# Designed miniproteins, single chains, continued (4), part 53

Each design is a single chain, and the fold is of that chain. pLDDT is the mean over its residues in the fold that is shown.

## One batch from the design tools (miniprotein)

Design m13948
Fold by ESMFold2-Fast:
Structure m13948 (fold): chain A 74 residues (1-74)
Amino acid sequence: SEERKRLLEQADALIEFAEKLKKTGSPEVQEAAERFIEEARRLKDLVEKGMPQEEIDAARERTLAALRELLALQ
């Protein structure tokens, strides 16, 4: 679906952003970026495999929490 494609594209863009932060950030930023990348990659995998919506929603919540933490450190 269009929404699914958009979610995957947004996840990829944010993963690239976090990977760049890992190269130039403080240790705290690096740790937060690594957590975000792990959660975002898990979310992508679950979405691509068509896992149950409950699992996708839980992964989305974890990814958003990790993103909020990463952004708060900037």
Scores: mean pLDDT 83

Design m13949
Fold by ESMFold2-Fast:
Structure m13949 (fold): chain A 70 residues (1-70)
Amino acid sequence: MKLTEEEVNKIREEARKLYEELLKQGKSPDEALNEAARFAYDKAKELGVTDEEARRLAMEIYFELRKELK
């Protein structure tokens, strides 16, 4: 099944909050990006999407957050 746009936006918001929290804890940007992407993957899988769709969402969130490093 496909995630709704609202479900995707919720996962993106939660992943961003995790990313910011990890940076506050002194994690490197690379570690924070990987943890946020993994979180998005796990959340998408919990919502019943395929491994392929979950990986795609995690990749999108990874690259979105990576742009924030500027």
Scores: mean pLDDT 80

Design m13950
Fold by ESMFold2-Fast:
Structure m13950 (fold): chain A 65 residues (1-65)
Amino acid sequence: MELEREIDLAMAEIAASVAGLKIVETRDRELTIRIPSGDEEAKKEAERVKELARKLGVEVRVIEE
């Protein structure tokens, strides 16, 4: 179970990185992603990563800056 959790989190991190999103923090089952304020394309990519992470059991927090 712990190994599966690490793999799921790593997959979510890879998806965020491939989408060009900035990962600012990773804690337990939570991934924090930063996107530029007003960037609609970044918001759409963050939404896709959030949906993928949800299927993996990883919570995604999105911060707009």
Scores: mean pLDDT 75

Design m13951
Fold by ESMFold2-Fast:
Structure m13951 (fold): chain A 55 residues (1-55)
Amino acid sequence: SMEELQEEMDKKILEVNQEFLERAKDASPEERARLLAEAQKRTNEIWDEYQKKLA
């Protein structure tokens, strides 16, 4: 269902955010910036994937 797909997307995005926060905690400023960029890229890819599924 659409509701199940939305919940799955939200869960995946939450996991990306949690992973970023964990890794960023002890990271240098340079590594933190890189981790943020990768998290943003993964979030965009998840969003794009689920937009296609929800259409």
Scores: mean pLDDT 85

Design m13952
Fold by ESMFold2-Fast:
Structure m13952 (fold): chain A 60 residues (1-60)
Amino acid sequence: MSEEEARRLLEEARRAALQVPDEAARQGILKGIDAAERLSGHGMYAAAGAALREALALLS
């Protein structure tokens, strides 16, 4: 995953998380997004993508 792709996916994921009506699921997703964003900030784009994918699985 590129830096641009990671940033775009993080923003999209955050917008999707805010639409989740279940508070526990929403908070879990937001924590996962924060972790992915931190990894992306350190240049760990593959790890950020994996963390983001795990967080987004809560939307399913």
Scores: mean pLDDT 75

Design m13953
Fold by ESMFold2-Fast:
Structure m13953 (fold): chain A 93 residues (1-93)
Amino acid sequence: VVERVRELVKKALEAVFKATENHPELAPTTAAIGLLTAEAVQAAEEGRLDEAIESLEAALELVEEIKKKLPGNEDLEKAIEALREAIELVRRA
């Protein structure tokens, strides 16, 4: 389960970075997403599943904020899907 969560987080981060590569003004938000997803993976590895879910949900909210500024971006939709899958996997663990 933890390995799959890590793969989904990596997929989400790669998609967010691709979506925002020409938007340096979004760098603080993308950095926050990176930190929150790293905290989520660490919490999941330590068996702190509620904390992992909380961090993933916070990261998802930030991706949705970026999507409002970049509407119709398919990479952001991919990031949202990957984070939602990661949350569901942790909830079922």
Scores: mean pLDDT 84

Design m13954
Fold by ESMFold2-Fast:
Structure m13954 (fold): chain A 57 residues (1-57)
Amino acid sequence: EEISRLAAEVARLLAEHPEDTEGIRKLIEEIQRLNLRHMGLPEEPVKAPLPVPPAPA
C-alpha cells in the first residue's frame, strides 16, 4: 500500500524531474525500508558492503 504510493512518486519524478536524483534516491530508500518491515527483517539501512580485497588497476 505505502510501497505502491512511493513507487508511483518515483516513477513520476523520473518522468517529470529526472534531474532530482537525490529526491529519487530518498524515495527508493524508503521503499526498501518498508519492504524490510513487511518481511519482518531489521529496518536499519546497511550501506557498508562486505570487505573486499583491493584490486590493482
Scores: mean pLDDT 68

Design m13955
Fold by ESMFold2-Fast:
Formats: structure tokens, sequence, C-alpha cells
Structure m13955 (fold): chain A 63 residues (1-63)
């Protein structure tokens, strides 16, 4: 959905900045709004966008 795409793009932007703690918190917010599936989609999108491994792992733990 459009909302899932926007959430994924937002998480990718946060994760690409390299702040693992913020990436984890952002993934938790995506989980709250879109559930586990939406959060996992957003984390996978961030990984494909080139997010640093530490940030992507923190986001996955928050998902």
Amino acid sequence: SSLEERAARGLARVALSGDAATAGAAAQMVHKDLGEEGARYAVEYARRAGAPEEAARAAWQGA
C-alpha cells in the first residue's frame, strides 16, 4: 500500500543516516501502526537501499 511504501521510505532514510538507536525506535513505530509484516517490509526495504548493518539489525529488532 501507499502507506507501507511511505513508512518503508522513512525507515530507510533514518537507517541510512547510521543511527542504530533511532532506526530501532522508528521500526517500533512502524510495527505499532502497520504490524509486524509492515515493519519487516520496511526493514527489508532499508537493507536494499543500502542501510548500514548495525542500523538494519537495530531496525529488525524493533520490527
Scores: mean pLDDT 82

Design m13956
Fold by ESMFold2-Fast:
Structure m13956 (fold): chain A 85 residues (1-85)
Amino acid sequence: GVEYVELEAIGPDGKKLKAVVKIDADTGKASNADPSLADYVKAVVTKSELTEDERKVKYTVSAVGFDKSTRKAVESEPKTVTVEV
């Protein structure tokens, strides 16, 4: 099963933001909620302490699921999300 998801958001200038979300073993969901990808990207961008101008850029987001035991990619689905934080 997927134990964590690595999220990568890439801005139009090539700036990269990365986060890891742990998956609850009992529910198969993100540890605190089952948020939309857009809400998750906003949270990651906010946590990265970006300037006001950097928060107004469009991000392309990819997510890859990993099994913690094997460290093997088990699922990936790239998704484009516009984020303004």
Scores: mean pLDDT 53

Design m13957
Fold by ESMFold2-Fast:
Structure m13957 (fold): chain A 101 residues (1-101)
Amino acid sequence: SAARRRALIAQATAISAEEEARARELVARAAATLDPAEVAALRAELDAIAERLAAGEMSPEEALARVEALRERLAAAGRATADVEAYLAGLRATARALLLE
């Protein structure tokens, strides 16, 4: 399954690039409705998860756990929008794909 593993890594890398761009768009859009400090904190957490997952500095299991924790925190705060949920779902899919090696 070395060939399958390489294919999954290539797919995860492509997904990560799209998710990174989406995170930047979501932060820009949220700036109109959220406090600037909350926007900065959300951006920092999303960027850290995506970057470390893409760099292999974070395990897929740890990335998945962080994404789920962030989702629950945002939902509890009433800040989980459809766009944020879609971005978090993408990060979960990437982490799960890497786990299926």
Scores: mean pLDDT 64

Design m13958
Fold by ESMFold2-Fast:
Structure m13958 (fold): chain A 73 residues (1-73)
Amino acid sequence: MSLEEAVREALREVLSPEEAEAALAVLEAAEAVRAGKATQAEVEALAEAHLEQLRAAEARLDEVGARVRELMA
């Protein structure tokens, strides 16, 4: 399993469906920026639109990180 796959899996397993959807949408947008297919402003707009779900997800980042490590082991 790649780190990218482990992160996506951990987000889906640890977070609520709504929080996971928000986090995955921002992650996909950030990947699109890295690939030259989107702008940083689009990532910022998505983060702003999903701010409450992202803050809830942020509170569980340690749990997500622990799950990523489990999946990569």
Scores: mean pLDDT 78

Design m13959
Fold by ESMFold2-Fast:
Structure m13959 (fold): chain A 74 residues (1-74)
Amino acid sequence: SELEKLEEELEKAEKEAEEAERRYERLREELKRNPEEREKLQKELLEAEIELGVARVKLGVLKTSLKNLKKKLA
């Protein structure tokens, strides 16, 4: 079923977004605790911020697709 496949993709995307958000938050806290590592941590934080952004966009697209599909099937 198209609905089932989309719900599975959404669940996977939610887990990916949660992991990306946890990584981003961990790096932010590390930057606060280790100012001497700022240059290295800033690069990792930027990479994590991009990853989080991509994950959030994917999640948003899937949520919209699921909403539209449920509306069509209603």
Scores: mean pLDDT 82

Design m13960
Fold by ESMFold2-Fast:
Structure m13960 (fold): chain A 81 residues (1-81)
Amino acid sequence: PSAAAVRALARGLLASMDSLGAAALAAGLATEEQVARARELFEEAVRLADTDPERAAELVAEALRLLGVGQAQVDAILARA
């Protein structure tokens, strides 16, 4: 994936974390601990995107899975980055 695309994705997801976390909790897809961990992973992905976009994409994938996003959807999101 491109560094710019992964960074933009991670930053967008991080900026939306309060809404994404609240939605995942309300749907029963994630615990408060999983939401907190997903936020940490998005923050780490933003930091790593320019130096290691592949690892940053892996962190985004892990965070999305913690929020209850299915593997097929995670794969589809990252394929466009």
Scores: mean pLDDT 82

Design m13961
Fold by ESMFold2-Fast:
Structure m13961 (fold): chain A 82 residues (1-82)
Amino acid sequence: MLKGLDLLSEEEIAERFGLSRREARVLRLILQGKTQAEIARELGISPATVSRHRRRILEKLGLKDDFELQTTVGVEALREAM
């Protein structure tokens, strides 16, 4: 559970992490533990589009994978909420 990030709006996430609002929404769902298929279904987009957004987010944040994304960004969002 990534409570710190859950307290931030999509706009705040986008501003703090240098993401578009769409990328911020995808990031929030990834940090909530949603799978690529679940995110695609929820946003009404293809799994390939979700994968593209995930890659873009990783590149913008300088991270290599979902584990590092959840560990680094989840911890930072939690620190911001504390």
Scores: mean pLDDT 71

Design m13962
Fold by ESMFold2-Fast:
Parts: structure tokens; sequence; C-alpha cells
Structure m13962 (fold): chain A 84 residues (1-84)
């Protein structure tokens, strides 16, 4: 269910490992397209956490992780603007 998928994403976003955080953000982006209503509520409720994770990943030593975090940030900001 969408509720179970969002709960797993939340656990990944709270993970200590950058790769799990990035996986959580990637899964979040997929749900923004497939389940926009439920995902919008989740993003608004966890906005501070989501953007703190993005800022952390944008400072990561791996260039590929930084670039992907920047692209995900753009997608999340556009998603929020379109649905506000």
Amino acid sequence: SIEEELEKILEKLKSETPIEKLEGLEELVELMEKHPEETLKFVKENEELIFSVLEELKKHPDENIRKRAEEIEKKIKEFLEKNE
C-alpha cells in the first residue's frame, strides 16, 4: 500500500547512510508521479527532514550523488509549487 511505501521512505530518509537516504528520495520522486495526493501530504509533513537530507547529499564527496540530489530537489520544489 502507499502508506507502507511512505513509511519505508521515511525510515530511509532517517537513515545514517547517504545511499539509503538517496534511495528514499528516489522512491519519493516515483510516488510523486504515481500517487501525487498522498505524497503531497507526506512531503508537506516532512518538508524540513526532506530538505535537510537534500542539503546533506548536495555536500557529499561523490559528484554523482551531489548531481542527483540537485535534480531531486528541483523535482520536489516543482511538485510543491504546482500543488500549492
Scores: mean pLDDT 88

Design m13963
Fold by ESMFold2-Fast:
Structure m13963 (fold): chain A 87 residues (1-87)
Amino acid sequence: MSEEELEKEIKEAMALLMVSVVRLTEEVDEEVLRLIEKAARYAKESGDKIAIEAVLETAREVLERLPEDSPLRPRLERLVEELEEEL
């Protein structure tokens, strides 16, 4: 395994771990949103479609849980759009 291959595998694993943590979180706050954004970055950098899909599904679930007046909603909506474009 090359360093490049190892880096991609680590990014995939980190993305999947981060979305698992988000799914266990009842409260959606700025920290949870930052974790989703970081997971999305790692998923995209890994190039793994399963990781990207997992982050996308998690982002959609979080978006459904957010109040319509939440200041976090526009950031999460943009993230969902970006992830849909990667698939």
Scores: mean pLDDT 80

Design m13964
Fold by ESMFold2-Fast:
Structure m13964 (fold): chain A 76 residues (1-76)
Amino acid sequence: KKKEALIEKAKELIRQARESLEAGDVEKAIELLVEAYKLLVQAGDTEGANLVAKAMESLVAGDIEKALELLEEAIK
């Protein structure tokens, strides 16, 4: 019951983070992704959580293109 709601909320946050990245707001995107990561971990979505973590690592490394690819995969 509650796990599905957490995953859907995380996907909303990931989509907002992608929009923030496309607008050039990397700081806001990271804040949204941290929240999405917490929800995915709580929901037990290990695959989604790992994709979000790798996307955040890519953003810290300055690879916005790689981060967008990983986040698109996370919301499929």
Scores: mean pLDDT 85

Design m13965
Fold by ESMFold2-Fast:
Structure m13965 (fold): chain A 81 residues (1-81)
Amino acid sequence: MAAALERAVAAARRAGLSREEIRAAAIAGANAAVAAGREEDIPTAALRAILEAARRAGASPEALAELEAARAEAEAAVAAA
């Protein structure tokens, strides 16, 4: 999980997002999961929010692919637990 988040942050930074924008996106995703009663989905919700923020910022296809890979890795880890 931590490695997937680190990869997502690095890819979002290459897409031109600030640390503040990445943090805000991750917090928004986590809060949405909590509000939905899905605390187990917090890591994947945070990664999804970062990916959506990168898309809005006009991230390259390569950066989006790295973010999608990180999200898939996180979803697989949650499914295996």
Scores: mean pLDDT 74

Design m13966
Fold by ESMFold2-Fast:
Structure m13966 (fold): chain A 63 residues (1-63)
Amino acid sequence: DESIEKLLKELIENPELAKLSLKSAGISDEVIEELFKLAEKIKKGDKEAYEEFKKLFKKAAEE
């Protein structure tokens, strides 16, 4: 998903912009912190963290 890849890149390269985008989408601070933690794990090569990142983001967007 292009939107998820873009968000992941922003979380790593420009966290302030990513945080603003997530808040604008109505995502809670708790979920935003979890997405940042998952992005950190993905940066370290955790492939399972990428799947959890997608699930968490979709769940937050679908509510």
Scores: mean pLDDT 76

Design m13967
Fold by ESMFold2-Fast:
Structure m13967 (fold): chain A 82 residues (1-82)
Amino acid sequence: EELKKAKEYLDEALRALKEGDIESAVEYLAKAVELVEKSGDKELAKKIEELYKKAVEALRNGDIEKAQEYIEKGKKLVEEAI
């Protein structure tokens, strides 16, 4: 349940990013991280937290393409854990 919701938030983050809504994208990413942490999979949570930090840093630097890559990588990890 929690990982499935996290995947949905990562999908919403990618949609927001494509629409140029960086603020909403960051908010959806934070919600996804929280849900992965609540899932109890500590190894997955650490990987997702690292990718979240890299995505947010890329967005701060204006590198939307790099941010999308980190989010897609996180989505794949969450999807494989469901």
Scores: mean pLDDT 84

Design m13969
Fold by ESMFold2-Fast:
Structure m13969 (fold): chain A 68 residues (1-68)
Amino acid sequence: VRARFDAALEKELTERVGAEKAQAAVDSLRALGVDAPGSRLLQAMAEAAGVSEEEAREILLRAAEKAL
């Protein structure tokens, strides 16, 4: 389940910000852990990927849907 989510998230991020920044964002999420609150995940991903909080939220939601 987590591996599927990580793959989907990396794909969505790569499409938006490129592979290098996508990897940085995934590393930030791993540092927080998948149990972290959504607000912390959004902030960490937005900072690492260089996107807005709202774009980060859309990416997370789409990755979660595709991981199912």
Scores: mean pLDDT 72

Design m13970
Fold by ESMFold2-Fast:
Structure m13970 (fold): chain A 86 residues (1-86)
Amino acid sequence: KQFELDILAALIYMVAGIARSAGAPEEIVEALEKAADAVEAGDLEAAIEALEKAEEAARRAAEEGVPGAETLARTAELLKRKVEEL
């Protein structure tokens, strides 16, 4: 369990870092970072909520034409499913 949480948190942190470097909206980056922090703490409900917010923010940004936002929305959805499987 802890090893899986550590790996998943690291992956979410990497996604957040890539998104920030690419100039993604801060709302999406902050939600991803909050999700990673929650996974590290073992608070899976908080992690799911944060990833859901990241997905919603990314989908809205994609509808507004923000580059890469559609990919971020799909990534957040995948990460949420992985947290739900823990």
Scores: mean pLDDT 85

Design m13971
Fold by ESMFold2-Fast:
Structure m13971 (fold): chain A 65 residues (1-65)
Amino acid sequence: GGGAATSAEAARRAAEAGDAAATGVKSWELFQAGGSPELARKGVAAAQAGDAAAGAEYATLSARA
């Protein structure tokens, strides 16, 4: 859905800015917006570990699933 795609795009932009916490928040919003729950959770976990780029990639995959 449009909400999942928008959240994934926001996560990628946060990762480009180096903001792991914001990337995690956007990955969680993607889960709530109907993206793939497994991939959204992996995005949150990566962001919590400080890997914003991996978090954004999982968010993008969640939106496409």
Scores: mean pLDDT 69

Design m13972
Fold by ESMFold2-Fast:
Structure m13972 (fold): chain A 60 residues (1-60)
Amino acid sequence: MELEFAEKLLAERPDSPIAHVALGAAYAKAGKVDEARRHFQRALELRPDYEPARRLLASL
């Protein structure tokens, strides 16, 4: 998924852990590890037990 597309999803749903994970995954795919890490951490702040965010953060 394109970075700008994931950013639009997050802008529409800032409280969505799914939107943060999608944007984080897009950054990781683009090689922007630090940005990916920040978004996965934000997803965990919104939902601390959100397994996809924990798994993806650990695999960075």
Scores: mean pLDDT 76

Design m13973
Fold by ESMFold2-Fast:
Formats: sequence, structure tokens, C-alpha cells
Structure m13973 (fold): chain A 62 residues (1-62)
Amino acid sequence: SALVEEAERLLAEAVEAARAGDGERAQRLGTKAVILYYEAGDEERALAAGREVREALREGGL
């Protein structure tokens, strides 16, 4: 699915941004990834993506 592929790319970028200390970029990209997973009908991946971004932000001190 093109939506899932885009969500996976955005999630990876969000996690990288969070670990680099760019909380604004991480939240923007992470939110987009979660929305795309929901639009694709994958609630489990959407919830997991949200948790992964929050964990990365927490580890980065954000």
C-alpha cells in the first residue's frame, strides 16, 4: 500500500528527528505517519507508531 509505504518513511524520519533533538519535526512527521496508518486501516501500526515517536522523544530528553 502506498499509504503504508509513505507512513513507514515518515515514521523513520520522525524517529531520526526525535533522536537528533528536533522535536518539532519529529511531532509533525510522526503525526502524519499515524494519520496515514489510520487511513490505510492499520490501527495497530498507527498506535505503535505513536508510541515509537514518544519513546524516541523521551530518550532525546524531549
Scores: mean pLDDT 86

Design m13974
Fold by ESMFold2-Fast:
Structure m13974 (fold): chain A 119 residues (1-119)
Amino acid sequence: SEWDEFLELSYRGGSMRKHLQEAIRLLDESIELLKAAENKEDMEKALEKNEEAARHFLLAAEGHEDAEALRREAERALEEIKKLAKEGLEGNRETLKKSAEGMIKLNEEMRERARELLA
C-alpha cells in the first residue's frame, strides 16, 4: 500500500536522521569535555566521543549520497583530531589547551555540517 511505502521511506530517512542526531550529541559532549579540559583524562574521553561520532556518520551514510560526503569529511576531521589529541596528551598543560582548542573547532565544523544536512 502507499502507506507501507511511506512508512518504509520514513523509516530509512529516520535511520539516517537518528545517526546524524546521535553524532551531533556526541560532538557536543566532546566539545564540553574539551572546554573543561584541565587534565589528559578529559581529552581521552573527548577523543572516544569523536571516534563514536565518526561511527554514526558511517552508519548515516549507508545508502545516502549526501551523508557519504559528510562521512568522508568526518573521517578526515577525525584523523586531524587524533593528531591533535596525541600532541596534547604527550605535551605540557599549554600544549593540551592548544590541542583542545583545535579539536573544539573541528567538532564545531562537523556539527554544523551535520545540522545543515538535517535542515
Scores: mean pLDDT 82

Design m13975
Fold by ESMFold2-Fast:
Structure m13975 (fold): chain A 65 residues (1-65)
Amino acid sequence: SLEEIKQRLIEYAEKLIKEGMPLDEVIEFAEQLVKEAADLYGLSDEEREQLIKEVKEHIEKLYKK
């Protein structure tokens, strides 16, 4: 499901953050992973854009603290 893909991507992003990757690099990597997931799972353009937006918002919130 889209929610399961999102959760997996967020978990991977959290791991990268804990390993000391800068925000900009984590966002770039997340965008690449969303693209790969969209291609692999046949996501629509709208689903892809929604997924990247939600993942980026979550990553940004983790760095705000």
Scores: mean pLDDT 78

Design m13976
Fold by ESMFold2-Fast:
Structure m13976 (fold): chain A 86 residues (1-86)
Amino acid sequence: MTLVLEFRNLTPEQKEALLREAEELRARGYDVEVREEGDTLTITIRGVTVEQMIAEVLRAIGLGLDGYRVEITFEGDTVTIRVDFS
């Protein structure tokens, strides 16, 4: 499965934290692609398990409950999670 995480309106500190998480995933052997566009960060992870995918979806739901704008889309074997921190 492929997981796409898009984070918008990030502070520099939030962006650095997410980049560190992406590097940690790469160190663990995941296929991770990162794209930075200003205050937007897109992280694409390939080869994730269903269990890992469920954990990320639940984390995104938690951010939505905390008042952030969250969108989750399912397309074939790809899950896209968009989070807006504005």
Scores: mean pLDDT 81

Design m13977
Fold by ESMFold2-Fast:
Structure m13977 (fold): chain A 74 residues (1-74)
Amino acid sequence: LEEKIEEYERRIEEDPEDAEAWANLGALLFRAGKYEEAREYAKKALEIDPNNTRALALLKEVEEALEKGIPPAP
């Protein structure tokens, strides 16, 4: 998990307009239970590419998790 997070962080540093990297990093944060961070990263991906299906799906799941206050199962 941490290795993949580092890889996507590196991609974002090299290309901050890489919507896929932002969306994937958000998905990894969601899996780690960091819902607020996942939401911000999904929103960032959508700022770059508003039609990014992965980011749209992630944002929906994160918003639902935050509303319910339920952490993801490990």
Scores: mean pLDDT 76

Design m13978
Fold by ESMFold2-Fast:
Structure m13978 (fold): chain A 55 residues (1-55)
Amino acid sequence: MKSFEEQLEAALKFVELMRSAGVPDEVILQAIRREFAGSPYEEEIIEAVEKYLAE
């Protein structure tokens, strides 16, 4: 993952895969938090995923 847009796209694809497998939203969010921990875009990616899941 190199750019914010690339990292965000990867995160959203991961979320869709988890959702299609029947994983609860709270568990998906935890997985995203783990996957992007320490990334310079961690907060922005988590916020975007939370907004996406709330839709």
Scores: mean pLDDT 78

Design m13979
Fold by ESMFold2-Fast:
Structure m13979 (fold): chain A 78 residues (1-78)
Amino acid sequence: LSEEIRRDIDIAMVRLAAAASLEGETKEIALRLVEEIEKLPEEEAEKFAKKLLEALKLDEEEAKEELEKLLKEAEEAA
């Protein structure tokens, strides 16, 4: 796979993981973060995608705080 195709697949997988694992406001924040990640250069997108997946492993309250922080950082990087 080319890097572009691999990136698209990775982003799609992250979106599916967020949609499957989260509910309500936390899910909305995670999906917005995926949209911001799609706007970033490849290196930054990979970095944020990894952080998003790690955040999904946290307890709901911690996941929400980390996702809000990542969303702000991704928006500033875009």
Scores: mean pLDDT 73

Design m13980
Fold by ESMFold2-Fast:
Structure m13980 (fold): chain A 72 residues (1-72)
Amino acid sequence: KGRELVEKAREALKAGNLDEAVRYAMQAILKGDPEAVEVADEIIAALEKQGKTGRAQAVRNAVKTLIEKLKS
């Protein structure tokens, strides 16, 4: 179920649709899917390349929260 969201995020990222990529990645992060971390890092890099630093920081903060939950 979270796996489908990660796959959709990767497809959106490859298509250059960053808005959809962020949407699917954030949903996967909310569901606690560890595989969301890798695709989120790629989305962060793409957002930073476009100068969308604030949006990249929001995704980065969500990833940090997920990683801390997975360590607990």
Scores: mean pLDDT 80

Design m13982
Fold by ESMFold2-Fast:
Structure m13982 (fold): chain A 98 residues (1-98)
Amino acid sequence: SALNEEYRLRSAETLEEEGKKAEAYFELGELYRSQGKYEKAIEYYEKAIELDPKNVTAYINLGLVYEKLGKYEKAEEYYKKALEIDPDNLEAKLLLKK
């Protein structure tokens, strides 16, 4: 009982810290994207998905940034990754139709 409780509390604290850090990186990616600083936007979106691999919006936004850079094959890879996480994501489906 006590051992399982301590483990759950430590696990929850780690997940909360990682979640807050992932959110901050995502917000930095959004900020840099809005400024047209695409290299920095990619860096922070990649850091966000490393901590939160289920952030579908981060994959879509990475794809959109790669399109802005003319890297269409890389953009398509990220839209496909978004659909692997959320198969019903209409935005990713539409973006893959070109």
Scores: mean pLDDT 84

Design m13984
Fold by ESMFold2-Fast:
Structure m13984 (fold): chain A 58 residues (1-58)
Amino acid sequence: GAAEEAEKYSKKALELSKNRGPTEEAQELSLKAIEAAEKAMEEGYTAVSTDDGIVVTK
């Protein structure tokens, strides 16, 4: 679901940034994470940005 996608893509973007620095792939994954978080919030979830990526709760 959107909540799972937001967490997955945000973590992947952070991992790429740590290993390879800012890349287009990391930026694309970050954008996908934001889009998924917005969808999750429309479904009644709360999305919070943390040091380990986006965390989604209901």
Scores: mean pLDDT 77

